# Designed miniproteins, single chains, continued (2), part 75

Each design is a single chain, and the fold is of that chain. pLDDT is the mean over its residues in the fold that is shown.

## One batch from the design tools (miniprotein)

Design m6608
Fold by ESMFold2-Fast:
Structure m6608 (fold): chain A 60 residues (1-60)
Amino acid sequence: SMVEEMAEKAAKGAVAMAQAGLSAETAVRLAGRNVSGYLSEEGIEKAKEAAAEALKKAGF
């Protein structure tokens, strides 16, 4: 679905931002912002959760 696709993009983007030197908190916030135009508030929350989980798996 579009929600799942955007959550995957948010997760990948957040990891890339953290690898570039941004804090995990900032990476999650920006990842959510980048999908806010395409998703409902519930969808944005899922994308932010996916970003946070991906960051934990990547060691951030």
Scores: mean pLDDT 83

Design m6609
Fold by ESMFold2-Fast:
Structure m6609 (fold): chain A 63 residues (1-63)
Amino acid sequence: SSALEESRRTAEELVEQGKTTWSNEEVAKKVAESDYATISYALRLSADDPELSRAIAKAIAEK
């Protein structure tokens, strides 16, 4: 669906910002504020980045 496609693109954009401009904590906070699909995609996209993946998981757990 268009909503799921938008969530995936949002996750891709947020993870990319973490590689170039934002801190892991900034990315994690924004991801944790997003919908379930965006969270799921962001966790998958950050699976090869243990520091970012850990920050996202922590932000979600503390919400």
Scores: mean pLDDT 79

Design m6610
Fold by ESMFold2-Fast:
Structure m6610 (fold): chain A 71 residues (1-71)
Amino acid sequence: LKVGDILHITHPALRVDVDAVVEAVEGDKLYLKLLQTTLGHSDEDPEKLLYTTIEELRAAGFEVRVVGRSV
């Protein structure tokens, strides 16, 4: 994963279905920013940065897919 990658994040039990852009990468950890156009079911502020790893998200029941790049 690299800065500018767009991730699609879903969680069936929490009914989460959001897109986020990778703002920064620190080793295996990602700083994510939620995209406003997909925030209909997000529990986070659209301007809030998320800090996590893909492994932690998967362990919590989230599915994470790379769906594009901002450029």
Scores: mean pLDDT 66

Design m6611
Fold by ESMFold2-Fast:
Structure m6611 (fold): chain A 103 residues (1-103)
Amino acid sequence: MVLTPAERAAQAFLEEVYRRVRELVAELKKDPSLSEEEIAEAAAEEARKVTRELLDGLDREALEILRALERAHIEAAEADPGMSPVFLAAHRAVLEVVEERLA
């Protein structure tokens, strides 16, 4: 299947946000004094920051696709007890910023 321009934009956006979040999480995990909760808070803050920085590059159609994708990611993560609470916190932060922009 060929992705639409809006689908490609939403995918590229999520890839960049989660690339930066993963880089931060990997660095923070090197410090054994940090709790999973502290890492989750830092991941959420980074996700919010990066989302706000990149959001102006997306049209409304791409934002609506992004909202649908993040809602699906959150539902899947909440249903799976093996999913990382760190990345669940990041997905929730991205969705919050996207929903604020769409309001």
Scores: mean pLDDT 85

Design m6612
Fold by ESMFold2-Fast:
Structure m6612 (fold): chain A 77 residues (1-77)
Amino acid sequence: MTPLEQQRRFAERLVASPNPAAREAGRLFLEALDYEEAGDIEKAREAAGRAQEILASDPEALRIAEEIAREIEAEAA
């Protein structure tokens, strides 16, 4: 699995979570990946930064994101 595939899987699982903040962060991470693919690095950074702000402001969403990240790392090993 490529790092890009891992990042997309992470964002997709975040969007599927029951937490509204985690879903919004996941949506923004998918947007950031689409901007990276299009070569718009500035917009990619802005979208990813907004997603990080949302996760940092919601402890439950942050815990969900950390859990998903660990699952994906285990699957990639």
Scores: mean pLDDT 84

Design m6613
Fold by ESMFold2-Fast:
Parts: sequence; structure tokens; C-alpha cells
Structure m6613 (fold): chain A 100 residues (1-100)
Amino acid sequence: AMAAAEARGRKAAQILSEALKGKEVTHPASGLKAYTPTISPEEALRRLEELVDEAVKAGELTPEQAMAIGRAAVADFLMRGEITEEEAQKRLEELEKKYK
């Protein structure tokens, strides 16, 4: 009972962390993989939607939790000034339509 709620909380935090992670770059000479310190808001939101959608389909997240995660990410980007208020509103409306 409590373990299931805790596991869903950890999954939500993991999805947010992974979606906001920088773009993977492979060094041409060494083959080492690194991540850029920043990711475009559009790419981060796309990754978030993919990870959240997959988790909802797998039963790991509820549609309500998916909306909460999406709203948190959009709010973070808006507060950082990386997206406009109009873009944030559009993204929130798309989330509401998808996870209604």
C-alpha cells in the first residue's frame, strides 16, 4: 500500500529528472557519452511527454500524476524565462486534452 505510493513518487521524480537532462553528445574521438548542461525547452517537454505517456500506458502513473508532472515542468521552464507565457498555456491545454 504505502510502498506503491512511494514507488510512484520516485517514478515521477525520475521522469522529471530524466526529461530535464541535457542532450546526449558522443565525443567523436573517444566515443564517450556526455550530456550538455542545458536542453531546449521543446526537446525537454517532448522527452517528458514520451516518458510520461509510456509510464501511464504501463500503469506506473495515473493520468492525474502525468498532468501534475507536465504542469511542474512547464512551470519550471516559464519561471526560468525559457518559454513564453503563451507557450506555457498552450502546453498545459495539450496536457489537459491528453490526460483528461
Scores: mean pLDDT 67

Design m6614
Fold by ESMFold2-Fast:
Structure m6614 (fold): chain A 75 residues (1-75)
Amino acid sequence: ALEKLRKAREALEKGDTELARKYILQAVSELVNQGKVKTAVEVGELGRQGIAAAEKGDIESAVEYMDKALKLAEE
């Protein structure tokens, strides 16, 4: 999950919201497969907020949401 979330963060830094969405979905699926369902839901919500921020041109906030998702997925 961490590798996919790092790739999503890089995509959001470049404004590639579609690529970021794909990586977030892959990370969520990996967390679910690991039995971390609550973490998967929280990471998915943070990912959605990151994509929404990037779509508004707020790349700083988008990256902050992804950093929160990364920290959560490490637990």
Scores: mean pLDDT 84

Design m6615
Fold by ESMFold2-Fast:
Structure m6615 (fold): chain A 72 residues (1-72)
Amino acid sequence: HMMEHMKAAEEKAKEAFRKALDALDPSTPGLEAVERAGKKAVEELKAAGDELAAKIAEEWTRESVERVRELA
């Protein structure tokens, strides 16, 4: 089912983003941290062939960057 595939892709995107974010130094500025983690997650997912998860990670990164920019 399409919904099951979407859920699996979302979980992969979340895991990749979280791992990338955790790998950054705590001193990295918030906006830069989100951008770097997102870029890293998308690259890893694309390399693994998880196109849907990569697209979800791209969208989350874009929305997160915009949100941080609005709060700055």
Scores: mean pLDDT 75

Design m6616
Fold by ESMFold2-Fast:
Structure m6616 (fold): chain A 106 residues (1-106)
Amino acid sequence: SMEEIKEIIKRAIEAAVEKYRPLAEAAYAAGVDPAAQMQRLTRAALRDALAEIERALGRPEAAARIEAGDEDTIVEALTFMMQVIEKMAPEEARAAAEALVAKLRA
């Protein structure tokens, strides 16, 4: 079960990265406030990943709430994802998770 959860999280993150990569490249090419646009795209990519994780775990109602921008559900789902990632590679994953949480709360 834990290995299945890790694979779900990995696939959801990879799918979000592939979806938002061309949008990030286009935003940089446009040259309009790259920092703000990157922050917006990063938040959108993370929300997509979190919704996909919840759907894959059999929680479509939670996925719909995340897609609707329900902040409490997003924070809960993000916290769960970060806890699982920390268990995969404690030192590196924790540093990455802390940096990501800081960016989302800014």
Scores: mean pLDDT 76

Design m6617
Fold by ESMFold2-Fast:
Structure m6617 (fold): chain A 92 residues (1-92)
Amino acid sequence: SGPVSEEEQKKILEEMREEAKKKLEEMRKAGVPEEELRRFELMIEAGEVAAKILMENDGEKQEKARELIRQLQANQDDEEKSEELLRQLIEI
């Protein structure tokens, strides 16, 4: 798979941000606790970083991102570990 163009990357990231903002607003209106909202914001940030890395065709960063995503899926019920993994993804 080749690299995605900068313009296409921007479009994908903008669409992700709009979707995320809408979801976050719905969660706020539904009375979701502040801790869950903060965690969702962390997931949004990690998702944007992961999407950008996967589009940049940096094999080392892509492998690290895929490994962290896999660990996140395996530990989705472990709130503390999930938050640590999301922070690690953002640091790539």
Scores: mean pLDDT 77

Design m6618
Fold by ESMFold2-Fast:
Structure m6618 (fold): chain A 72 residues (1-72)
Amino acid sequence: MDDGILLQALEEAEKLLEISPKSAAAYLRDVAQNDLESEEHREIMLQLADLLEEDVTKGKEAIAKVKAELRA
């Protein structure tokens, strides 16, 4: 169940990236704090949020990689 929530959150974050990396990062942090039960998934979301604020290109690549792993 967490995998579905995580995947949808990453897809929404990709849409928010068209507006602002900061908005996408804020959304991922909100999901990590309020919507996810798994510590591992929360850590992934927080790391992706930090990465988006530091390097948007690396953040986009990391999101795509995590989405691919969730679909495997």
Scores: mean pLDDT 79

Design m6619
Fold by ESMFold2-Fast:
Structure m6619 (fold): chain A 71 residues (1-71)
Amino acid sequence: SEKIKELQAELDKKKAELKKAQKETEEKIRKLRKQGGDVDKALQEWSKKLQEIYDEVKDLEQKLAALKAAS
């Protein structure tokens, strides 16, 4: 029960982090485009960071599902 609550809270926090990172990334790309900057390198770096957070969310979802199934 407590372990499920802790994982759910961690998952909710990571999902909020992903949403915030995506919004910040979109704003940074928009600003770079307005300034006439090359966005390719920035897009590659931010895509990697977003993928890392997404993978953490997926891992937490799998762990939470496994714990719920074991209950």
Scores: mean pLDDT 81

Design m6620
Fold by ESMFold2-Fast:
Structure m6620 (fold): chain A 89 residues (1-89)
Amino acid sequence: STMEEAKRLIKELDRVIKELDELIAKETDPQIVAWLETARAQLQAVKDELEAKIKAGEELSPFELVVAKMILMGGVAEAIAAREAEKRK
């Protein structure tokens, strides 16, 4: 169901946000910090919107879930890039 998919996405968003927080805390390159903070802000905004709609009892469209997944994938890609850069130090 759309509701179960939204709840799963919220858990995935929360996990990636926490991973980005850990990467930001350890990163010393201000450019990389800025990119990670931008990704974190986008994921947090999407998580807040999904939670607000669930709390209001609003039905989520499949289109909104696809957009949320695309934003989540962007955050995952940035986290992977930061981890790979860290391994090369």
Scores: mean pLDDT 84

Design m6621
Fold by ESMFold2-Fast:
Structure m6621 (fold): chain A 66 residues (1-66)
Amino acid sequence: MVVSRVYLMKPFTEEDIEQLERFLEKLLEQQGDEELYEKTRKNIEEAVEKSRKTGKPVTIDIYLKQ
């Protein structure tokens, strides 16, 4: 599976952002795929920004190598 979806039911906090960054670092270490890492990071950054502006739950698409 190349794509996973994460549902966030509340606005992002700084702690949530740090946890997502740690998750991405582990993902890169496990899979070694820099392209998937960059795509996932951009999606997270866009979702965080959207959540901050709207205060609504957002979905994040995470790209995983099978």
Scores: mean pLDDT 65

Design m6622
Fold by ESMFold2-Fast:
Structure m6622 (fold): chain A 68 residues (1-68)
Amino acid sequence: SLEDMLAEMEARLRAFMEENRASPELRAQVEAALGNLRAHAAAHPETSREELEMLTEIIIQEAREQLE
């Protein structure tokens, strides 16, 4: 389901933040991005797994760039 896919993406982003010891500021930014991802899925119930994975990868890439 879309909810299950979103839960997987959320778990992946939280694991990324945990393993990289993200600052509170970066965690807040990623949480905001997660909120936007959820809002996108709510507005577009037809959102595919591939689209959610792509958007999640973009969030991870942007967060990774800020770790340095």
Scores: mean pLDDT 83

Design m6623
Fold by ESMFold2-Fast:
Structure m6623 (fold): chain A 92 residues (1-92)
Amino acid sequence: MDPELLEKAVEAMRKIRELLKKNPKYQKASELVDKAIEALRKGNPDEAMRLLAKALGEAISNATDEDIETLKEAVRYAGEAFRYLREIKAAE
């Protein structure tokens, strides 16, 4: 696995985690992001993608209108993470 792509994907996922950690209602989504990071570090980009997608689904399901800007930022970092995860998978 390319160490630079790995660290870029992890950094994007960490930024999602920090945004979600600000509100207790996103605890489950934040925990799923942590599991996605762990899966990627164990060499499983497919599981990381699955867990990250599940984390976003949980966050969106718990969102209110007050959270729209936080969710937009989280989705932007998720787009970055998914791009790096696809590059890691394509290199295998």
Scores: mean pLDDT 84

Design m6624
Fold by ESMFold2-Fast:
Structure m6624 (fold): chain A 107 residues (1-107)
Amino acid sequence: SMMEKLRKLIEELKKTHPELAEILEEILKLLEELEKLLNKPELTDETVEEIFKLLEKMDELLKKLGDLLRATDLDPETREIVEEALTLILKRAREIVSKFVEKLGLE
């Protein structure tokens, strides 16, 4: 699965760049939590508020990740792993946002 592939990429990063791996693990956990909330049969106002709070946390982690990537000299192999991990994260985030918009009845 996509999440299993992402988890394996994070484990590879832990060997050389544990700080990058930690931020990516936090992002993965938020993606899993967002998916769990969106799989509920009904979106209550409380659930919608919780989803927005998790999306705000995601934005904060992505900003922190961006800052760390700018401050870190990455070898080409590590850059490739990070790029693949970010591609998977972005794809999953798009699927989550699409499902959220659909459940809210937004066009």
Scores: mean pLDDT 84

Design m6625
Fold by ESMFold2-Fast:
Structure m6625 (fold): chain A 60 residues (1-60)
Amino acid sequence: GLSRATLRRLARRYGVSVAQVRSLLALAKEVGPAVASALMEKETGVRVPPAVIERLLARL
């Protein structure tokens, strides 16, 4: 699983909350990394690259 430290570093890097990072990963499991990335950008204005999301999913 992902460590809390990894989630906090990602939250700080992208200027989002840890809860938003968790929601992004849950969404990516349902719809895939590319769609989850686009929806996060639409909702928050923050772009998390699909390749980053894909690497995080591989560690879950």
Scores: mean pLDDT 81

Design m6626
Fold by ESMFold2-Fast:
Structure m6626 (fold): chain A 77 residues (1-77)
Amino acid sequence: SQELIDAARVLGSAAEALRTQSREETIKLLRSYAESTDLSPLARQAVEEAIELARSQPKEEAAKKLEERAEELLARA
């Protein structure tokens, strides 16, 4: 459950960053966070998913998908 909560927090934070910051700044922050933080495998996967969505999707769509995934993980926690 803690691993699911931590992964959901990563996804939620990434979504907020995409809504309030540029795409480039969001990706940079996510990469920096992964390099400086000891993440569980699930939380690390969440960072990689967030970066991929930010790179491949329009900013608003990426944020929405990240928010939906965060809610799914929290519901399972």
Scores: mean pLDDT 83

Design m6627
Fold by ESMFold2-Fast:
Structure m6627 (fold): chain A 90 residues (1-90)
Amino acid sequence: MAPEDVVAEMTEELVKFGVEEAKKEGIEVTDEEVERGRAIWRGIITRLVEALGAEEARAAVERLLRAGVEDPERAEELAREVAERVRAAA
């Protein structure tokens, strides 16, 4: 896939995951908050793809989604670790 398609797909996967987790915890998310989250994740995923390449970036996103199914708090920590690692690599 083109790099921009990979970024878009991974961003949507993380946004959907975040919305579903908020819903499970009884947290109401507004469309404005969803759009803000999408913009933030798109930025992070773009940098992740630039730093690691599309294949490694996708593997990292898949690990985040899997961790979120098992432990949402761990998924949030992992997301922060990934963002910090990308910032350090760039």
Scores: mean pLDDT 69

Design m6628
Fold by ESMFold2-Fast:
Structure m6628 (fold): chain A 118 residues (1-118)
Amino acid sequence: MEETEKQIKEAREVVREVLRKAGLPDAEADFLASGTGASILVTPEQAERLIEEVEKAVAEGKGVLLFRENTDEDLQRVVREAQRLADAGKAAYFLRIEEVDGQYRITSAGVAITPPAP
């Protein structure tokens, strides 16, 4: 149980850091990191930076993943990245980005914990 709480805490810290690097205010970053279903509206520039910062964090083996499109290709990309994190014993925090009326909505889509390696 304590290891699960630690994994969730670490994943939330990664998400918070990535959101702040994308130029989001601390309050909005904290809100998105607080739980599933939390959503905010961002500018196109913030959305572009968020995608870049998530890609960088994933390349560094950090537990944040972004659904960028409602396509099979994007879903398979997220699944592959999540599996790689799971194989490394890391939790993943999921974000979704969608375009709404010329702005972008960022939604907290959940957190996945990794069971301990056998």
Scores: mean pLDDT 75

Design m6629
Fold by ESMFold2-Fast:
Structure m6629 (fold): chain A 64 residues (1-64)
Amino acid sequence: SDEIIEEEEMGKKLGLWDGGEIDGVVDEKFKEMREELKKLQEAHGLKDDGVIDKETKELLEKLL
């Protein structure tokens, strides 16, 4: 889409905490997302480990 903000992307990020299981095949893609998540966590004073915890989920909800 032409929209910078996509609700589908938001749903994916929120869904990561719900399931969180990776089949290994998508490990590379998850690494990239994790790197971006780490930067976001650091910017907001959270633990920059790239794990979507309840705190990180709350952060994503507030940002979006």
Scores: mean pLDDT 60

Design m6630
Fold by ESMFold2-Fast:
Structure m6630 (fold): chain A 70 residues (1-70)
Amino acid sequence: MTLEEVELLAQGVVALAKAGRYDDAARMSEILAEKAGLPELGQRLADAIRAKAPVSTVERLAQELVEAAK
């Protein structure tokens, strides 16, 4: 997976969470984590989404995952 693909999928996770599609956002986060080799960060992001954390928290965790994928 390229960094550009990780960034695009991370943006997709945030967009789904903003739309209130929490189950889809959490699943996409898990897929992104598996493909990027970052299961711990992906689990933290998925857990935050399932807990319906503020969008700012989801955006921060998604950005941390993108940074770790560099």
Scores: mean pLDDT 82

Design m6631
Fold by ESMFold2-Fast:
Structure m6631 (fold): chain A 78 residues (1-78)
Amino acid sequence: SIEEAEKILSKLPKEEQEKILEVVRKYTSKHNAALAAGNLEEAEKVIEELLKELEKIASKYLSKEEVEKFMKILKEKL
């Protein structure tokens, strides 16, 4: 659930949590713009780039198991 993802995210420093929220906002905006334009290839690429960036940040602070759990929740919600 999103609540589980938020609990995992709360283990990160506040500055990194704020960075993740900014990254999510930026990529969500790009994804929605691509969908509105009918560009499915760009929309998929934007989500893949978002997930890679989030995994990179999370991997610095979380165990491999926690990263895998966090990424699974995000893939199901995005």
Scores: mean pLDDT 80

Design m6632
Fold by ESMFold2-Fast:
Structure m6632 (fold): chain A 96 residues (1-96)
Amino acid sequence: KKEELKKILEETIRKLREELRRRIAHTESVSEAVATALLVNSIISELDEIIEKEPSLEETIKKLEELIKRAEEDGLPEVAEILKEAKEKVKKLKEE
């Protein structure tokens, strides 16, 4: 159901913002902190777009897979893990 998908994505955004805050607090380089913020905020923006456009569960899963790959390629394994958890919840929602 649409409300359940929205709750999953909103919780995912909350966890991503918390992870960004943790990474910035532990970064000694201002340039590294700015780069991380731009990458994580880009992912959050794409999740907000999914919430607004209300795509199918299958399209949402594909977009989450693309975001996971991007996070892994950008060296953000904890961000990728948060997105993987969201993907599994969306998959379970699709099977119901």
Scores: mean pLDDT 82

Design m6633
Fold by ESMFold2-Fast:
Structure m6633 (fold): chain A 100 residues (1-100)
Amino acid sequence: MEEALELARKLVETIRAEKDAEKREKLLQALRNAGLRALSAPEHFVRTVLVHSLEEVAKLAESLGNEEAAELARKLAETVRKLDNAQAREVAEFLVELAE
């Protein structure tokens, strides 16, 4: 859990350091939507939805040239895959809060 929350903080900080305002906003919105999508999933699917949504955030970051954000999103997805649904929900709530 601590590793997932630390990766979430680093990911948000990396996205907020993006110099292009349009790319930064697009990535913050994608990350916030990843958390919201997971929180809206049936309880038994929160982890799976969050993992897939974070993988999509990584692809978006890569397409926008932000390789550091892409790597952090992939690492966070891998870490979330090891959590249970309740822990994944806490990570999703934290991502929504940080990405505001």
Scores: mean pLDDT 89

Design m6634
Fold by ESMFold2-Fast:
Structure m6634 (fold): chain A 65 residues (1-65)
Amino acid sequence: MEEEENRKAEERVKAAPSEREKLEIAREIALERGEEDAVELMDALLAGASDEELRELSKKVAAEK
């Protein structure tokens, strides 16, 4: 079930001690799910992209979901 998969993913993220590690785990989960727009958003966050760029990438992720 999608809910169970999301729960397991959340547990992996919660186990990470730092915000950066949480983003890295979230990116890995997005890659495993084939969510390319989410991966791009996570890469931008890790690279310190601007709020404007993050806003645009977030819209793409929302459109896929």
Scores: mean pLDDT 71

Design m6635
Fold by ESMFold2-Fast:
Structure m6635 (fold): chain A 86 residues (1-86)
Amino acid sequence: MDAFSEEQREFFEEAVRTAVEEVGWSRALAEALALGGVLALSSADPEAFEAELVAALRPAFERYLAGEISEEQFAAALRAAVAALA
């Protein structure tokens, strides 16, 4: 199977562009979040997948907001959580 469907690729590219250009997130963070979104949309239960991802990331997100970890470290945690749930 090809890595992404055309619709998944378009969603990924649009989400990354919006996060970088409109929100000002780094490319690493934007790509990690967009990958999570694509996998959620591909899930049999997108809402449950998103809830599990949020629960898994809450400790890392709180540390990121507190300035205890870098954006790159948070992006790495997000990619690891997405990989574990996929």
Scores: mean pLDDT 69

Design m6636
Fold by ESMFold2-Fast:
Structure m6636 (fold): chain A 88 residues (1-88)
Amino acid sequence: SEEELELRRRELGREVVRHFAETGPKEIEAYLEKEGKGYLIELAREVAEMPSDEERVAFLKEKGLDGLDRTLVLVYADLLRLQRAVEE
């Protein structure tokens, strides 16, 4: 039925989000360590605690991060926030 399809969609959505929350941070951490950018992991944890994207971007710009490194930190911080939301 249409209702059963809707229920399955919601369950799959939750499982996909859970999987990314569990595996995403680990995958990014492994990549950053391999590239010699493990120091960005600590910056991302700090940025993940900030209340807005504007504040996060301003903080990283002040730290002198270039566009790529800034993007990597923001993506990893988003994954950390996703993990926290799934664990709540």
Scores: mean pLDDT 75

Design m6637
Fold by ESMFold2-Fast:
Structure m6637 (fold): chain A 80 residues (1-80)
Amino acid sequence: PSEPAASPEVTEEVVELLRRVAEAAKAAGDVVRFSAAGILAAAVTAGEDPREALEQAAELARELGDEETAEEAERLLEEL
């Protein structure tokens, strides 16, 4: 059988995490990281590999000082 790249549940969790990264960037006034999070969320929604998006989300969250969101991204990577 053809296996999808990610389950709908995983895709939803990754998009939610990227939304949290975007909110953190917005609160910090960081337009570049806000745009990066938005682009990654759109890519995952379009069927791109969520693992790459989660790795980038963790990095962006750490750069923004949001350790909680970074740890959440790392936990989701364990499911992939």
Scores: mean pLDDT 78

Design m6638
Fold by ESMFold2-Fast:
Structure m6638 (fold): chain A 87 residues (1-87)
Amino acid sequence: MNPEEAEQMAKAMRETLLETMKMLLKIQNDSGMSLEEVEEQIEAMFEDALNTAKSLGKVMEEFMRKGLAEVRKEYEQYKEDLLKEQA
């Protein structure tokens, strides 16, 4: 895979993953789903994203590994901010 194409695809996947995780947290707040159930889904999504990247080759895996660490930090910050807004 072309490194430029891999970077663009990894970025799109990371952005989609982050937006989906934010949506799940918001739905949890709105629908009364348990936070534990949402967090299980999110951990599965991280694993699936990394496994998908691995199947596409080493260049994609490297971009995804670095990006997932940043997505995890942004997700944790968003979760903390939501909890503070409820207080």
Scores: mean pLDDT 76

Design m6639
Fold by ESMFold2-Fast:
Structure m6639 (fold): chain A 97 residues (1-97)
Amino acid sequence: SEWTEEKKKEKIEYYVKLGKEKLEEIKKKAEELEKEAKTEADKKIAELVKRIAKLLEELIEIYEKSAEDPENQKKMEKIIEEIERLQAEGYRIVQAE
């Protein structure tokens, strides 16, 4: 694992909190972006935001079932890594315009 145990805990707590506070807002924003999309870049951004919302929902579900299970910890780490990858991809698309 590339992350220390302390960094894993910080990232899990951050993204779970983000999901609990913002999930419905992020879902609504994804739907608005999809409806307003004019370009292929806009459509890709909408799809990325929608995927991030789904990953946050999955993360919360795993966390609430058993955050202390080592198998669930590995699943949460992979979900967070995918969220961060999608965020970086979205940033690249926006910067290319």
Scores: mean pLDDT 83

Design m6640
Fold by ESMFold2-Fast:
Structure m6640 (fold): chain A 96 residues (1-96)
Amino acid sequence: DEDKEIQELFEEIYELLKNNDKDGLIELLMERDGVSRELAEKILNSEAVPSGIISRITGIALGMAVLAYENNSESVKNALLNAKPSREEQRRQAQQ
């Protein structure tokens, strides 16, 4: 039941967005669609990725969750837009 799978995945992604769980979102994309961490981060940052890299079901659910969350919270939208520079860049600098 594709529609049911999309709805369940939408609810899971929406809760991860609501909780600012960026790692959970990255792990979900990696586990479900077999994408690399770098590709998952690009998807969440709205960066260009090859078409078909994630499944149709995941793409629809993610798009719906992001749109639903943007309509309810500008703070989460801003957090998603600033995800990569704040987290991965600080990690790389801390390891030096």
Scores: mean pLDDT 67

Design m6641
Fold by ESMFold2-Fast:
Structure m6641 (fold): chain A 77 residues (1-77)
Amino acid sequence: ANKEETEKLIKEVEEQVRKTLLEAGASEEVADKIAKAARNSLLAMAKSGSSLEDLKKQGERIVRSARDIGEKIAKIE
């Protein structure tokens, strides 16, 4: 159960990061790279024994960070 819940959360965060970056004006290539980095970070935390609650909180922080990054990327013409 917990493994499936963790995998679902990581996938949702990856998708939300990609979507947030694309909506902010990042290219598909940049959005994909950053989304994969976010996924790998959360997978590393999960393998290190982080709780589902900690992963959810980190996922929320990552999505907020992606919005800030996307806004900065959108200023690059």
Scores: mean pLDDT 80

Design m6642
Fold by ESMFold2-Fast:
Structure m6642 (fold): chain A 66 residues (1-66)
Amino acid sequence: SSREKKVLEEAKERLDFIKKQAEMLGLSPEQVKKQLETLFSSIKARYPNLSPDVIKRIKEMLEKVK
């Protein structure tokens, strides 16, 4: 659906921002992990009725950064 595409695109944009910030500021892996956890929590809070499939895709995107 268009809503699911919007959520996934927002997750990608925010993930890219975190990656750029981490590189610019020299963040530790632990600090990056905390920012990724905050991102995931904020998306779930904004979109409480996400399908399990969309949640899984977001988790997979975040996991690839580890």
Scores: mean pLDDT 79

